# Designed miniproteins, single chains: the designs that were tried, part 16

Each design is a single chain, and the fold is of that chain. pLDDT is the mean over its residues in the fold that is shown.

## One batch from the design tools (miniprotein)

Design m530
Fold by ESMFold2-Fast:
Structure m530 (fold): chain A 82 residues (1-82)
Amino acid sequence: SKVKEEAKKLVEKLAKTTDLEEAEKLTEELAELAKKLSEEEVKEVLKYGLEVVLENAEVAAKAAGVSAEEVRAAAEAALAKA
């Protein structure tokens, strides 16, 4: 769906941003889009986002002020549940 494609683009931007304020805005926008998605579409978007975060763990770590290892561990744990 068009909404699922938009959500995937937001998730990709979120995973690649180092700006906390931008990350908050993207997270809020993604949460609103998620309300319009089916449960299965939400799972697909989450899985895609977690995969992008794993590929860009250093960027996500810098944005969050944590280590890349912490980001990878959190993303892997979330992927196992998604």
Scores: mean pLDDT 76

Design m531
Fold by ESMFold2-Fast:
Structure m531 (fold): chain A 55 residues (1-55)
Amino acid sequence: SMDDVVNTLLELIKKGEVEIDENGNIINKITESILLEPKTEVEKEIIKKIKEKLA
């Protein structure tokens, strides 16, 4: 589910393994690889929910 994806990514961000860049991409901080891009409405909603929980 979307909530499971949001919660998993949020935990990785809290651990310092993943971050949201200036363009809204979810990136792996060690490899600098893009894990998720805000291209679809579903992807944009996931990133929005993560940002709301980090605020």
Scores: mean pLDDT 82

Design m532
Fold by ESMFold2-Fast:
Structure m532 (fold): chain A 87 residues (1-87)
Amino acid sequence: MLDEDGKITFEQFKEFIESRWDPSGEKPTDEEIERLFKLYDRDGDGTLSLEEIQELARDLMEADKDGNGYVNKEEFEELLKRLEARR
């Protein structure tokens, strides 16, 4: 769900990540979700644009090695490492 400016907050981002999470696995920590959020928050304003969330959705699809439509903790950690390496 969008705020009035058409951007998503960290709280909404967390809900999005949790909706894509493998329910059979260990969920990511708030710290790991916050690290991912900061990598997509190009403006540093504490919100993500729809363009940035679409890029995240594509990256999550590529991280889904099991092809089950969800991301597990291992795939999430690999995504974080890859994105941080790009700076």
Scores: mean pLDDT 72

Design m533
Fold by ESMFold2-Fast:
Structure m533 (fold): chain A 61 residues (1-61)
Amino acid sequence: MSLAGRILLVLASTDEPLTAEEIRERLGLPASALPAVRATLRRLEAAGLVERVDGGYRAVR
């Protein structure tokens, strides 16, 4: 599964906004993966699949 797919799965599993750091930790990724998580979130936001809110990101429903 792609990183984008894994991020979407994590966000879809909760109604709470998650930060990039919280998403990284929930996926079990090392701190060095944080820039990749942020870049993927930005692409997903541009695609309309996630939105940035107070407290982080959530899946568009």
Scores: mean pLDDT 82

Design m534
Fold by ESMFold2-Fast:
Structure m534 (fold): chain A 77 residues (1-77)
Amino acid sequence: SKTITVIKPDGSVETYEISSVEQAIGLLLRLIGRELDTGKELKLVNKETGEEITTLDQLLALPDGTELELVETPRPA
């Protein structure tokens, strides 16, 4: 099984299993829901490389134990 860690803007940490397409889709849907609820833009950034994770394939390609930072930005006016 493959897991990743997501570090939220408040410093709290969530661990997600992304061993399958279904699990990776579940993570993306949670982020979309949070983006809709907060009205902010959300992005996942690989803490080690600075790469922004924008696709399902990128999530599935991450090594086990990868730390991602969840970045919240205001929508541009």
Scores: mean pLDDT 77

Design m535
Fold by ESMFold2-Fast:
Structure m535 (fold): chain A 79 residues (1-79)
Amino acid sequence: NKEKAEELLEQAKKALQEGNYEEAKKLASQAKKLGEDDPEIQMQALIVEAEAYDKLGNHEESMELQRQANEIAEKIAAE
């Protein structure tokens, strides 16, 4: 459900802004699952997860998620 995925994505962004990185990861992951048919939601959720991983010191995982988000962004730009 796109609407619910967008709500979870907003909550994930808020958690990230507040420094609740583990919560941001969890909420972004849930948004990704519910927004599976929406490339924009998938891309934004991956960006939030990447930022949260980076803040938690998991730089390698963060870079991998950033690469996945960039691949989706390229696909969106091509459409």
Scores: mean pLDDT 83

Design m536
Fold by ESMFold2-Fast:
Structure m536 (fold): chain A 117 residues (1-117)
Amino acid sequence: TADALKEAIEQTQAALDTLETVRENLEAGKISAEQAMAWAEAQVRAVITQLRALYAQTKDPEIREELEKQIRELERKLEEMRRRFEEDPSKAPELIDELIELLKKIIETLKKLYEKT
């Protein structure tokens, strides 16, 4: 479980680093809002997949409960992001900033779980 948590932290950090690059490229006009949102969605889905893999590997009910909450929050945020982007594509920078902050919180949560193992 400790090694799997460490891997989940590293994968979530990689997704965060990618989102920060996407945000910079969007601000610089190097990519479209549609492209930025597509890449942001792909990164969040990769994190969800990693958290689900961690959930399947652990038998600790407290870790499972917390992972289930984080997965649900990410899935809800993806649905919210899609709706808000469809309504106003100019919100893409704000939506990516919100995803960056959510991934930072998830990394903090995973680190706290790692300390308990």
Scores: mean pLDDT 87

Design m537
Fold by ESMFold2-Fast:
Structure m537 (fold): chain A 52 residues (1-52)
Amino acid sequence: MEFLIVGENGERTRVEAEDVEEAKEKAKEIYGEDSVVVVSEDGRTVAVTPAF
């Protein structure tokens, strides 16, 4: 499943992860604890969760 990660400075990247938990781990690795994971379905934002 694909997730959008947003860093504290608004930088964005997409990652493939099995679930939100794995996406949070990748977000912390790429942008640190102040990053946000955006959960999207069909191109719409359905949830936003902090990576910490």
Scores: mean pLDDT 72

Design m538
Fold by ESMFold2-Fast:
Structure m538 (fold): chain A 84 residues (1-84)
Amino acid sequence: MARAEALAEGARRAALVQYAAGASLDEVLQGLRTVAAHVAATEADPEVRRAALEGLARAAAEIRADDAAGTLPARAAAAQAAEA
């Protein structure tokens, strides 16, 4: 997996695990925004930076779509189970 894709997927999984642990939707989305701000400030490779920011934006959109569809709790539980 490319570095940018691995970072975005890792952040998405962490957000889902936090949601399963009781974090709110707003808290997990804020966590993704914090990761995006860190990447924007620290990633020296402009292509990796752009790809990571696009991946994080997609992760946030997927979490919002799961929430809208009512599937977010089940997806979060599956992510938490995969960590165990």
Scores: mean pLDDT 82

Design m539
Fold by ESMFold2-Fast:
Structure m539 (fold): chain A 87 residues (1-87)
Amino acid sequence: SRLGTAKDVAKALEEGIKRGKPIIGSISALLIAIGNDDDKLAKVTELIAKLYDKGRLDTVKKVLKLIKEGKIDKAIKLAEEELKKLE
């Protein structure tokens, strides 16, 4: 399923970040895996991109962990709250 694919890519991206490896390819794979077919997954993908652009890797890691756990609503809420702090 699309959710299963997103969880696998999120796990790989989280591991890469922890090891200090280049993560651009893993982010691209996550964006492809999520796609635009699920409004919540599309929204969290957009929020991840915005947080990454602002250098908030700490928050990106937490959001990816929630996606990996299937907690998409919590992932969206966390990402939105952290972005609001930057306004």
Scores: mean pLDDT 69

Design m540
Fold by ESMFold2-Fast:
Order: structure tokens, then C-alpha cells, then sequence
Structure m540 (fold): chain A 94 residues (1-94)
């Protein structure tokens, strides 16, 4: 139904924002928290059907959790989707 589709789109939008926030927080976390965040990001990215390029870059970050260059590249890859997700959530909450 149209309502079920909108609810799924909103859930996907919230997941995108959560992935972005998790990646953004990785540099401030301890080693254990970094690894747990990266594993969660990979699982959520797969759940929302993220590109294979994005998933491969998350795996690269998993091999070196302190790789600031990869973190910044992941955030840039998500930027357009984050903007769309924020817009969708704001429009629905009006």
C-alpha cells in the first residue's frame, strides 16, 4: 500500500541518518567501540541496499578503523542521501 511504502521510505531515511552519525562518531571512539560501530554500519548498509562500492569501503575501514581518509570518503558518498533523508523526514513531520 502507499502508506506501507512511505513507512518503509521513512525507515530507510532514518537508517541512512543513523549510518552517517555512526561513521561521523568513529574517530572519537575507543578501539572496541570503533569495531562494533563499523560492523553495525556494514549490516545497516547491506539492509538498505547500499552500493557495493560503499560496502567495500566500509570493509576497508574495518581493516583499519583509524583510516580518516576512508571515513571522510564514506561521509562524502552518503552526503546526497543524507540531504534527501532529512528533507523527507522534515516534510512528513509537518
Amino acid sequence: SGMERLQQELQRARTILEIYQMISSIPTQDEKAKRESIATVEAKAKQIGASQDFINKVKELGANPDNTKVINELLEMLKPQVQQAKQLIEEVLK
Scores: mean pLDDT 87

Design m541
Fold by ESMFold2-Fast:
Structure m541 (fold): chain A 80 residues (1-80)
Amino acid sequence: SVEEAKKLAEKIAKEINEASQKGDTLARDTYLFFAVAELSIAYRAGKKEEALAMAETILKNSTVPEAKKLAEYFIEKIKE
């Protein structure tokens, strides 16, 4: 189900983000890829509110500067 897939993706993203915080460069790059992919998919699907919520969650919870910058970009784009 979509809900189960989302929860699994959130758990994986959290695990990757934690590894990234400990200096795992591969985990950092992987986290960025997932963040961009999920946000882009929601935005392209026309799910403006969902995309906004995703971006705001990344901005609040991520310690990866590049992920925060991408989240800020999408928030600005959606609110434009």
Scores: mean pLDDT 73

Design m542
Fold by ESMFold2-Fast:
Structure m542 (fold): chain A 92 residues (1-92)
Amino acid sequence: SLIEQFATEPPILIVHKPYKSAEEIIETLEAMLRYAEELARRGDPRALRVARFVARTARLLAETSTDPELAEKAREVAERAEEIAREVEEKE
């Protein structure tokens, strides 16, 4: 699946063709984060992989963004994803 492909390939894939702006990337990451939260709520082991992908990609966006507002929003997404990953790991 597309999510599995993004989990195995470096985040460089995101800066090519599927997104026109950093805002579109953030919107996609927020949708994936909601999916990870749903998986975690159900005890689905895929939650950890999705949360880790969102965390890594959001961190990269926060570090490379020249817009401080977008960088801050990306950092918030990364922190939430990292929290979900930590909670899933601690329960297992």
Scores: mean pLDDT 74

Design m543
Fold by ESMFold2-Fast:
Structure m543 (fold): chain A 71 residues (1-71)
Amino acid sequence: PITPEQIEAGKKIYEELVKVLGPEAFLLSPRVTDLLYKIDPSKVDELIEALKTVNSVEEAEKVIEEFLKRQ
């Protein structure tokens, strides 16, 4: 079961991904879902800042994977 905090984090992450990548952001849905269950809530803002600098789905995937490895 997903928590309200995870839902809010997911909204923020997807809003930033859509802003940077447009509709291609939704290709990352499985990775974002996995991330929401594993990420430290204190790292969500840091992740959003890192995502602001990505230019492709591949770069976004690498950022998400790095945050998953740090958990």
Scores: mean pLDDT 77

Design m544
Fold by ESMFold2-Fast:
Structure m544 (fold): chain A 74 residues (1-74)
Amino acid sequence: MFNSLSDLEVGDVLHLEGFGNGLVGRDEETGKLTISMIGKPVGEIVKLEGDKATVHFLNDKEPKTYKVSFVKRV
């Protein structure tokens, strides 16, 4: 289970239920945590708690909440 965004490191791989695996990165301009997924624009990871992540993908008008789990930790 996740407690906060501080549980994530650049290079971690998360699974978003129904969407697939994403690589955790960081936006060099803002310092914000990001997720990169095959076939999707990059998303900002806004909140992480329990088994849920709130992610704002660039093509979404609003952040959305997804069920998540770790696939790989650095």
Scores: mean pLDDT 81

Design m545
Fold by ESMFold2-Fast:
Structure m545 (fold): chain A 112 residues (1-112)
Amino acid sequence: MLEEIEEITERVKNGEVTEEDVERLKRIYLRMLESPDEEFEQLYEAMRKLSDVVAARQAALIAQLNTETDPQRRAQLQRQLSILMSLEAVFLGVAVAKVVREKEKEKEKRLA
């Protein structure tokens, strides 16, 4: 899982990301939900780094869209932006799972 997140991160940096990378990240997310806390924390850190790279790439694509006049190139940039938005949506799911785990730990500590 960690190596797969790092691979997707490099593909985002290189502008090579595809819809298949979104499906891979969704599968990683589902596996993270079943992971022990220590493994989840390590994978969460990798996901945060991926989210930062996705945000930077989104900003670059938006800047390109603002100056691009060719309709075919604009459509290509919009498709790439949509893929990056889908990756960010998966990270939002991971961030929610992180908050849920922290709240459950606090609840257990208060009852013990």
Scores: mean pLDDT 84

Design m546
Fold by ESMFold2-Fast:
Structure m546 (fold): chain A 91 residues (1-91)
Amino acid sequence: DQAKKLYDQAKQLYDQGQQALDQGDFDAALDSVNQLLDLARKAKQQGIDPTDILNMARELAQRILQHTDDNSVILRAIGLILRAIGELLDI
């Protein structure tokens, strides 16, 4: 089941991003969001519903935004949230 494999990969990326955030590694957490968005794009290209993966990306980016006062990290997180919402609206 290709859909299950992509979901399991997304969950692993989400968990890695949360662990990075808990350790204060904002660059690694933001990288996890980018990887989730790339995985959602791959799912969509294969005819698989990307909604769950896009929601994981949005939730992780929102969590990053809540845990930082660095303006560069804030702007990057906002950009990723907007990208995830845009992709969700195109479903």
Scores: mean pLDDT 88

Design m547
Fold by ESMFold2-Fast:
Structure m547 (fold): chain A 56 residues (1-56)
Amino acid sequence: MLEELRERLAALTSEELAERVVEALRNSDSGQIAELAAQLPPEARRLVGEALDALS
């Protein structure tokens, strides 16, 4: 799941930003997730929302 998410996020934004998002999700760092999500385009932000729902 997180590996697939990282790959898709990297395609929509950058590998660096995708890795930071996945690490924040892995650590359940809600503050960091929110901060990173604000930097993402809408399509990438939607994917993060879907991943959060799946992890909940």
Scores: mean pLDDT 79

Design m548
Fold by ESMFold2-Fast:
Structure m548 (fold): chain A 74 residues (1-74)
Amino acid sequence: MSLEQWTESALRLIESFRSASPEQLRQVVRWLVRELREAGFSVEEIEEILRAVAKTLDPEHQAVVEEVLAEERA
């Protein structure tokens, strides 16, 4: 799957969870990061995908994406 196709799929998934709690979104984002790593995506590719996702979210949900990215870099 191309980076663009995956980003579109991720955006649609996250959009469906906009009304979800930050903790629920955190679990979904962690799952997505894990699946992307298992699929062989680079750290740079994962960051681009997640930043594209974060752009469509409210500030509380954006913070969740940033927190997961920080955890994955540690």
Scores: mean pLDDT 73

Design m549
Fold by ESMFold2-Fast:
Structure m549 (fold): chain A 56 residues (1-56)
Amino acid sequence: MEIKYDRGPENVDAFVEAVKAAKPKKITVEVGFSPEDILLPQRLKAEGFEVEEKIV
């Protein structure tokens, strides 16, 4: 299952909660070089999800 994240620090918590509710096995995250873009994949991996990073 793929869930798309709209980049922005204000969206991080909402995205994490949506992922935890849906409990997907694999997540694709669009990643730039901002701190929030780096921290989101790490947080999702810490919750036990498989994360695929797509650089934009």
Scores: mean pLDDT 68

Design m550
Fold by ESMFold2-Fast:
Structure m550 (fold): chain A 89 residues (1-89)
Amino acid sequence: MKVLSVEVSYEDGTLTVTSTVEVDEAGVNIQVVFRDASGRVLTATSLLSDSHTVTATGRYRGPRLAEVVAEWRLNGGDVQASGTAVLRP
């Protein structure tokens, strides 16, 4: 699998992160974990892929962060792909 994008925005105390991944197979269980630059988990989502392109959106209420990492897994296994987005002032 391959991360196609990681996008972050921050508004009114809430960070919204959206990541899109390309998967080799449809109909697989996919998990995404969003982390800060120190590796702290912000939010996580699990979903079933309905196509070879999968998008997940997470929201985190807290202080503005400079960087978010999206880590993608298949069937609860090891990290298959990761990508980073930088939130600018």
Scores: mean pLDDT 80

Design m551
Fold by ESMFold2-Fast:
Structure m551 (fold): chain A 92 residues (1-92)
Amino acid sequence: DEERIREAFRRAGFSDELIKKLKELAEKNLPASEVAKLFEEWGYEALAELARFLDKYLNWKASEVLELLNWMVLGDLEKLNALTDEIRKFLK
């Protein structure tokens, strides 16, 4: 399971170092704003903006952003659609 997720992240173009740093932020129970800084440093500007939004408006933790990335790299459309619907409810 963990090996499958790690391989999916590598196929999506994430480095092992970036994955390790993301896991460290999640294990320390840090806010999603710390993930945004990490993505910005590594040139993932769109993901950094998404993480800032999730921090500011939804008070997400780094562990929740990492779970979202797991859904993205595994193609879990049901979970991604559910998140999109929750964001739409928040904006209405």
Scores: mean pLDDT 76

Design m552
Fold by ESMFold2-Fast:
Structure m552 (fold): chain A 80 residues (1-80)
Amino acid sequence: MSFTLVLPNGEKVTIEVDPEELTLEKFLSQLPEEHEVLKLILESLPEKIKEKLVERLREALEAGETVNLGELLNEIALSL
């Protein structure tokens, strides 16, 4: 399954993985290498935010939707 992710800089990336195999590590490996700083930021997030991020990304994979990463992170922060 796949979905389109919009990064904070406006770049679009296709994330392709099976929902049941999705982990934060697998997700980060799908991001382009030039976004290494973003990867480090995501890895440093509080554990509850990381868990919610993976859950929301799994839903996006199942739905095949377009997701804005910055908007998604703000949504998760507001839901805690």
Scores: mean pLDDT 80

Design m553
Fold by ESMFold2-Fast:
Structure m553 (fold): chain A 78 residues (1-78)
Amino acid sequence: ARDAFVEALTRYAVERYGVPEEEARAGAERAAAAVERHARTPEGREKARAIAEEMAASADPGVQAVGRALLALVDAVE
C-alpha cells in the first residue's frame, strides 16, 4: 500500500510538474508517513478517506491513480 502510494505520487509529480524523480520520491515518502500518522486517529482517517475518494473520482488519470493508492494506504492503517 505505502509503496504503491509513493510510486503513484512520485510519477504524478515528475510527469505533471517536472519535479526531479529523487526529490519527488523523497516528498512522496514524507507524504506517506504523514498520511499513516494522521490515519491512526478517527478524525484523520475520515478526512484522508474523503480526500482519497474525491481524488479517485477525478477526471485527471494521474490524480485518480494517486487517490486510489491513497485510499489503499488509509485502509492499510489499523
Scores: mean pLDDT 82

Design m554
Fold by ESMFold2-Fast:
Structure m554 (fold): chain A 74 residues (1-74)
Amino acid sequence: MEELVEKLLSPDPEEQVEAAREIAKHGPEAVDKASEALATLLHSPDPEVQQAAREALRAMGPEGRKALVKALSS
């Protein structure tokens, strides 16, 4: 999990997308480690990065949904 969070903070959009999709497979287990980093990616200029972050946050359950709503309502 730590390696995936580091990839979310990578300057490479392709690595960010890959890491977000992998984190989505972990679902709620990723909340404590990944939700904040994924929330920052919702403001990425890359639409593929934004989409992958949204899907990962939805897969993380209620805490992920809270982060997604907060980021989108600002």
Scores: mean pLDDT 78

Design m555
Fold by ESMFold2-Fast:
Structure m555 (fold): chain A 118 residues (1-118)
Amino acid sequence: MEEIRRALEEIVELIREAARRGDAELLRAAARALGRAADELAAAGADVVASLLRGMAEAALRAAEAAEAGDREAVERELRAIEALAGATLEAVAEASPEQQAAALRALRAALEEIRRA
């Protein structure tokens, strides 16, 4: 659980910093990485966690579009949505099976590496 929390917190912080800089490219990379993590977790049967990560991916994509448009209010709204979904993801993972928790750790670590490389 601590490693999952750390990976997710690092992902959220990278998204927050990208949003503050108006880095639409990194926000789009985060959306793709989180979408891939959601797909892997859906395949592992962690449907609730997958749905929450997909919500984060969609919010990151909308934040990228808002950043490109110069809409700071929309960027801040999507960032708040991402932070709320991240909290819900941690709660859902805590109640998941050990196999699903292991899948979540692998998927989130892969997403974090992909975002860091963007």
Scores: mean pLDDT 90

Design m556
Fold by ESMFold2-Fast:
Structure m556 (fold): chain A 83 residues (1-83)
Amino acid sequence: SELIKKVEELLDRGALDSEIRELLLKNGFSEEEANEFIEKMREIEREMVLKAIQDPSLTPEELKKEFKERVAKELEKLLEKKK
């Protein structure tokens, strides 16, 4: 999905939550759905930070890859609700 790739690109460049929200709204999601997604994304980020602290064998690149994969899965779930 082009939307998933665009969100990942925005995250890679350190885009603001407002930019991600605007992109979701433009793609037919409600304010509530967009805000819920952003909160879930931030929860995943916090979990990844805790994983890094608890498991020093994980590399920064592995953590970043897992973060992006988990965020993409959450966005896929939202897209599935819209068919």
Scores: mean pLDDT 80

Design m557
Fold by ESMFold2-Fast:
Structure m557 (fold): chain A 100 residues (1-100)
Amino acid sequence: DKEVEELLKKAEEHIEKAREALRRGDYETALDHLEKALDLLIEAAKKLGNEKLALEAEILLGMVRIVRGVMKVTGEPLPSVVERLIEQAEELLEELKELA
């Protein structure tokens, strides 16, 4: 599925950029790239007809938005939480690659 493969490739690029931003302590940029990756993973899961993985991606996207809000309100960085979100997005990408 060429369209799904292209979506997953773009999601992988955004996940890699999120990891790079996290390494620099740029949490805002890391979360921006995670949101873009997750939007692509949701689209890929929907094209594959996999409602479970689409829902998991949507839940993870909601968690990213909550973490961004918490960081904005508190001014406190949450590097371990951002790292875990990146890991979960990587796991979801790998599952979708298996199905593509």
Scores: mean pLDDT 89

Design m558
Fold by ESMFold2-Fast:
Structure m558 (fold): chain A 86 residues (1-86)
Amino acid sequence: ATPEDLVNYLLGKEGVLSKDVADFLDALLNSKDLSKSLVDFAKENGFSDETLDELADILNIPRSELESTTIRDVKLRMMELVLSQP
């Protein structure tokens, strides 16, 4: 699946995603720095704390794990969501 396919899938599943969350997901899926934390990636790419919190809720990432969640972890979660579809 392309990053676009994953964003479109998540939009359909959640019903309504903000443009900022959709842009954030697209940027994450296109990132090559798999070891970077989600929080650092958001800050470096100009995404707000509200956008980060919304994405964390969508991916079911606990607040206590948020700063330890890497781009690799996000990509694995997104792949699992796609592969679990009928």
Scores: mean pLDDT 71

Design m559
Fold by ESMFold2-Fast:
Structure m559 (fold): chain A 86 residues (1-86)
Amino acid sequence: LEEEITIGIARILIAVGKLLMSKGKYEEAAELYERAIKLLESLPKSEEVNELLAEALRNLAKAYRELGKEEEAAEAEAEARRVEEE
């Protein structure tokens, strides 16, 4: 199914983003997390999608902090909390 493929791609983007974070490639990692978030936001709401969105948003916040983007990091963290509380 198209939805399952999209979730699979988002999972890969998050995993590669984490690898880039471990190598200090924060800007590249942020781009992959942003792409994963856009893909997940295009899908119907589900527990799995919301869990992946929260994970991607928290990792994006970490990348933004490493880049000195404190306001963007705080916004991403707040959005992650909202997704988990819905």
Scores: mean pLDDT 87

Design m560
Fold by ESMFold2-Fast:
Structure m560 (fold): chain A 85 residues (1-85)
Amino acid sequence: SSISQQARQLALQGQYDEARRLAIEAARRGDLNGALGVAAIMASRGQQQGIDVAQAVRDQARRQGNDSLVRSADSVIDTGRQRQQ
């Protein structure tokens, strides 16, 4: 979505709080893959905002019964936690 693309650009620029806000909005509008992509960028940089977005995606995917997306979100969360150590 255009919202997830904007969130991605903000994440690449290091604007992690605004990126999180827009990525969560994208997820609420059904763009879970776009939101998770933004989460992965921030999580790979050790940013808590990436974990926050991945958790929101995981919870929504779980409600939809999308087990593959739950596993993808868990992988992003684990990456973020490892990068914070």
Scores: mean pLDDT 91

Design m561
Fold by ESMFold2-Fast:
Structure m561 (fold): chain A 78 residues (1-78)
Amino acid sequence: MKEEIEKKVEEAKKDITSLADRLGDPEFRQKALKELEEAKKNGDLEKIQEVISRYVAEVLNRIGDEIDEELAARKAAA
């Protein structure tokens, strides 16, 4: 169980880091990694999975919001 938790957290950290790096937001990355590490320390597989799902969704939403803001800015400038 502990080894399985460690593997899941390591994979999640890699995925979240890659996605957060695309956003150029190291603070967001640090926040997500901190929550994963806390869930790992508690050995809560369900919580780890929830944190992963939530942060992946947040990254996707952030990318979508950034695209919408960029498009709105271009329309306002035109």
Scores: mean pLDDT 71

Design m562
Fold by ESMFold2-Fast:
Structure m562 (fold): chain A 88 residues (1-88)
Amino acid sequence: SASDIQSRLDVLLKRTEELYRKYLEAVKKKDFETVREITREMDRISNEVDTLIKEAERQGILTPDQMKKYVKIGSTTGVMLMHESVLK
């Protein structure tokens, strides 16, 4: 369970990086359909990551350094949901 949560978080965070790159490219191309689809997928991932972080904190299974890393990346996922903050 503890190791499973850590492994799942790592997989989701790597996928978030991939989606973020695709998101930025779609925004530059003004491909609104692709932007919308990626945003919906990121929203689902964001909810799963938030749930896993809360479970990990509740169980006390992550080290402080690991918690800092995952919290920072969780914040990045949240920023991607704030579309206007990404567009200048």
Scores: mean pLDDT 72

Design m563
Fold by ESMFold2-Fast:
Structure m563 (fold): chain A 93 residues (1-93)
Amino acid sequence: AERLVEIRARLAEISANITPEQLAYLEEVTKEAEKLFQEGKYEEAIELIREAIAAEPNPELKAVLETLLEYLELLAELSKLDSEKVQELIAKA
C-alpha cells in the first residue's frame, strides 16, 4: 500500500513535467497491473510493467514505471513468505 501511495505522490510531484495524456497512460497501466495483482497474477503484472518500461521513451515516465515494477516484485516475494513470519510482522506493528 505505501509504495502505491509513493507512486501517487511522485505522479503529483512530476505532473508539471508530463502531459495529461502521459499521466492518463500511467494511471491506465497502473490500474491494469493492480487488477492482475488483485487476481493473484503477479508474474503477469510484472511482465505488463516490463513491457511498458521497454516501450517508454520518456526517462521520467520510465523511472515511475521502474518504481512500480520494484513494488510489484516486492509484493510477489511477500506472497511467498510463510504465515508465521507475516503474523510476527503484524504483531510488531
Scores: mean pLDDT 68

Design m564
Fold by ESMFold2-Fast:
Structure m564 (fold): chain A 66 residues (1-66)
Amino acid sequence: MLTDEEIALGVVDIIVAIGNWLERKGDYEGAIEAYKKALEFAKKHNLPQEVIDEIERRLKEAEEKA
């Protein structure tokens, strides 16, 4: 069975995938909201710093395009 951390990682992956899909459609504001939610979730569940850093990078890139 998956650990709570692995389940949390899976949830973050889904939220990030939604953000990527919104970016592909040109909805940068929606993508920013999705990445912010992913970041809050990752921090709340104490996910690895590498995961948090990746989400923050994606958020900054989306904000620069909005």
Scores: mean pLDDT 82

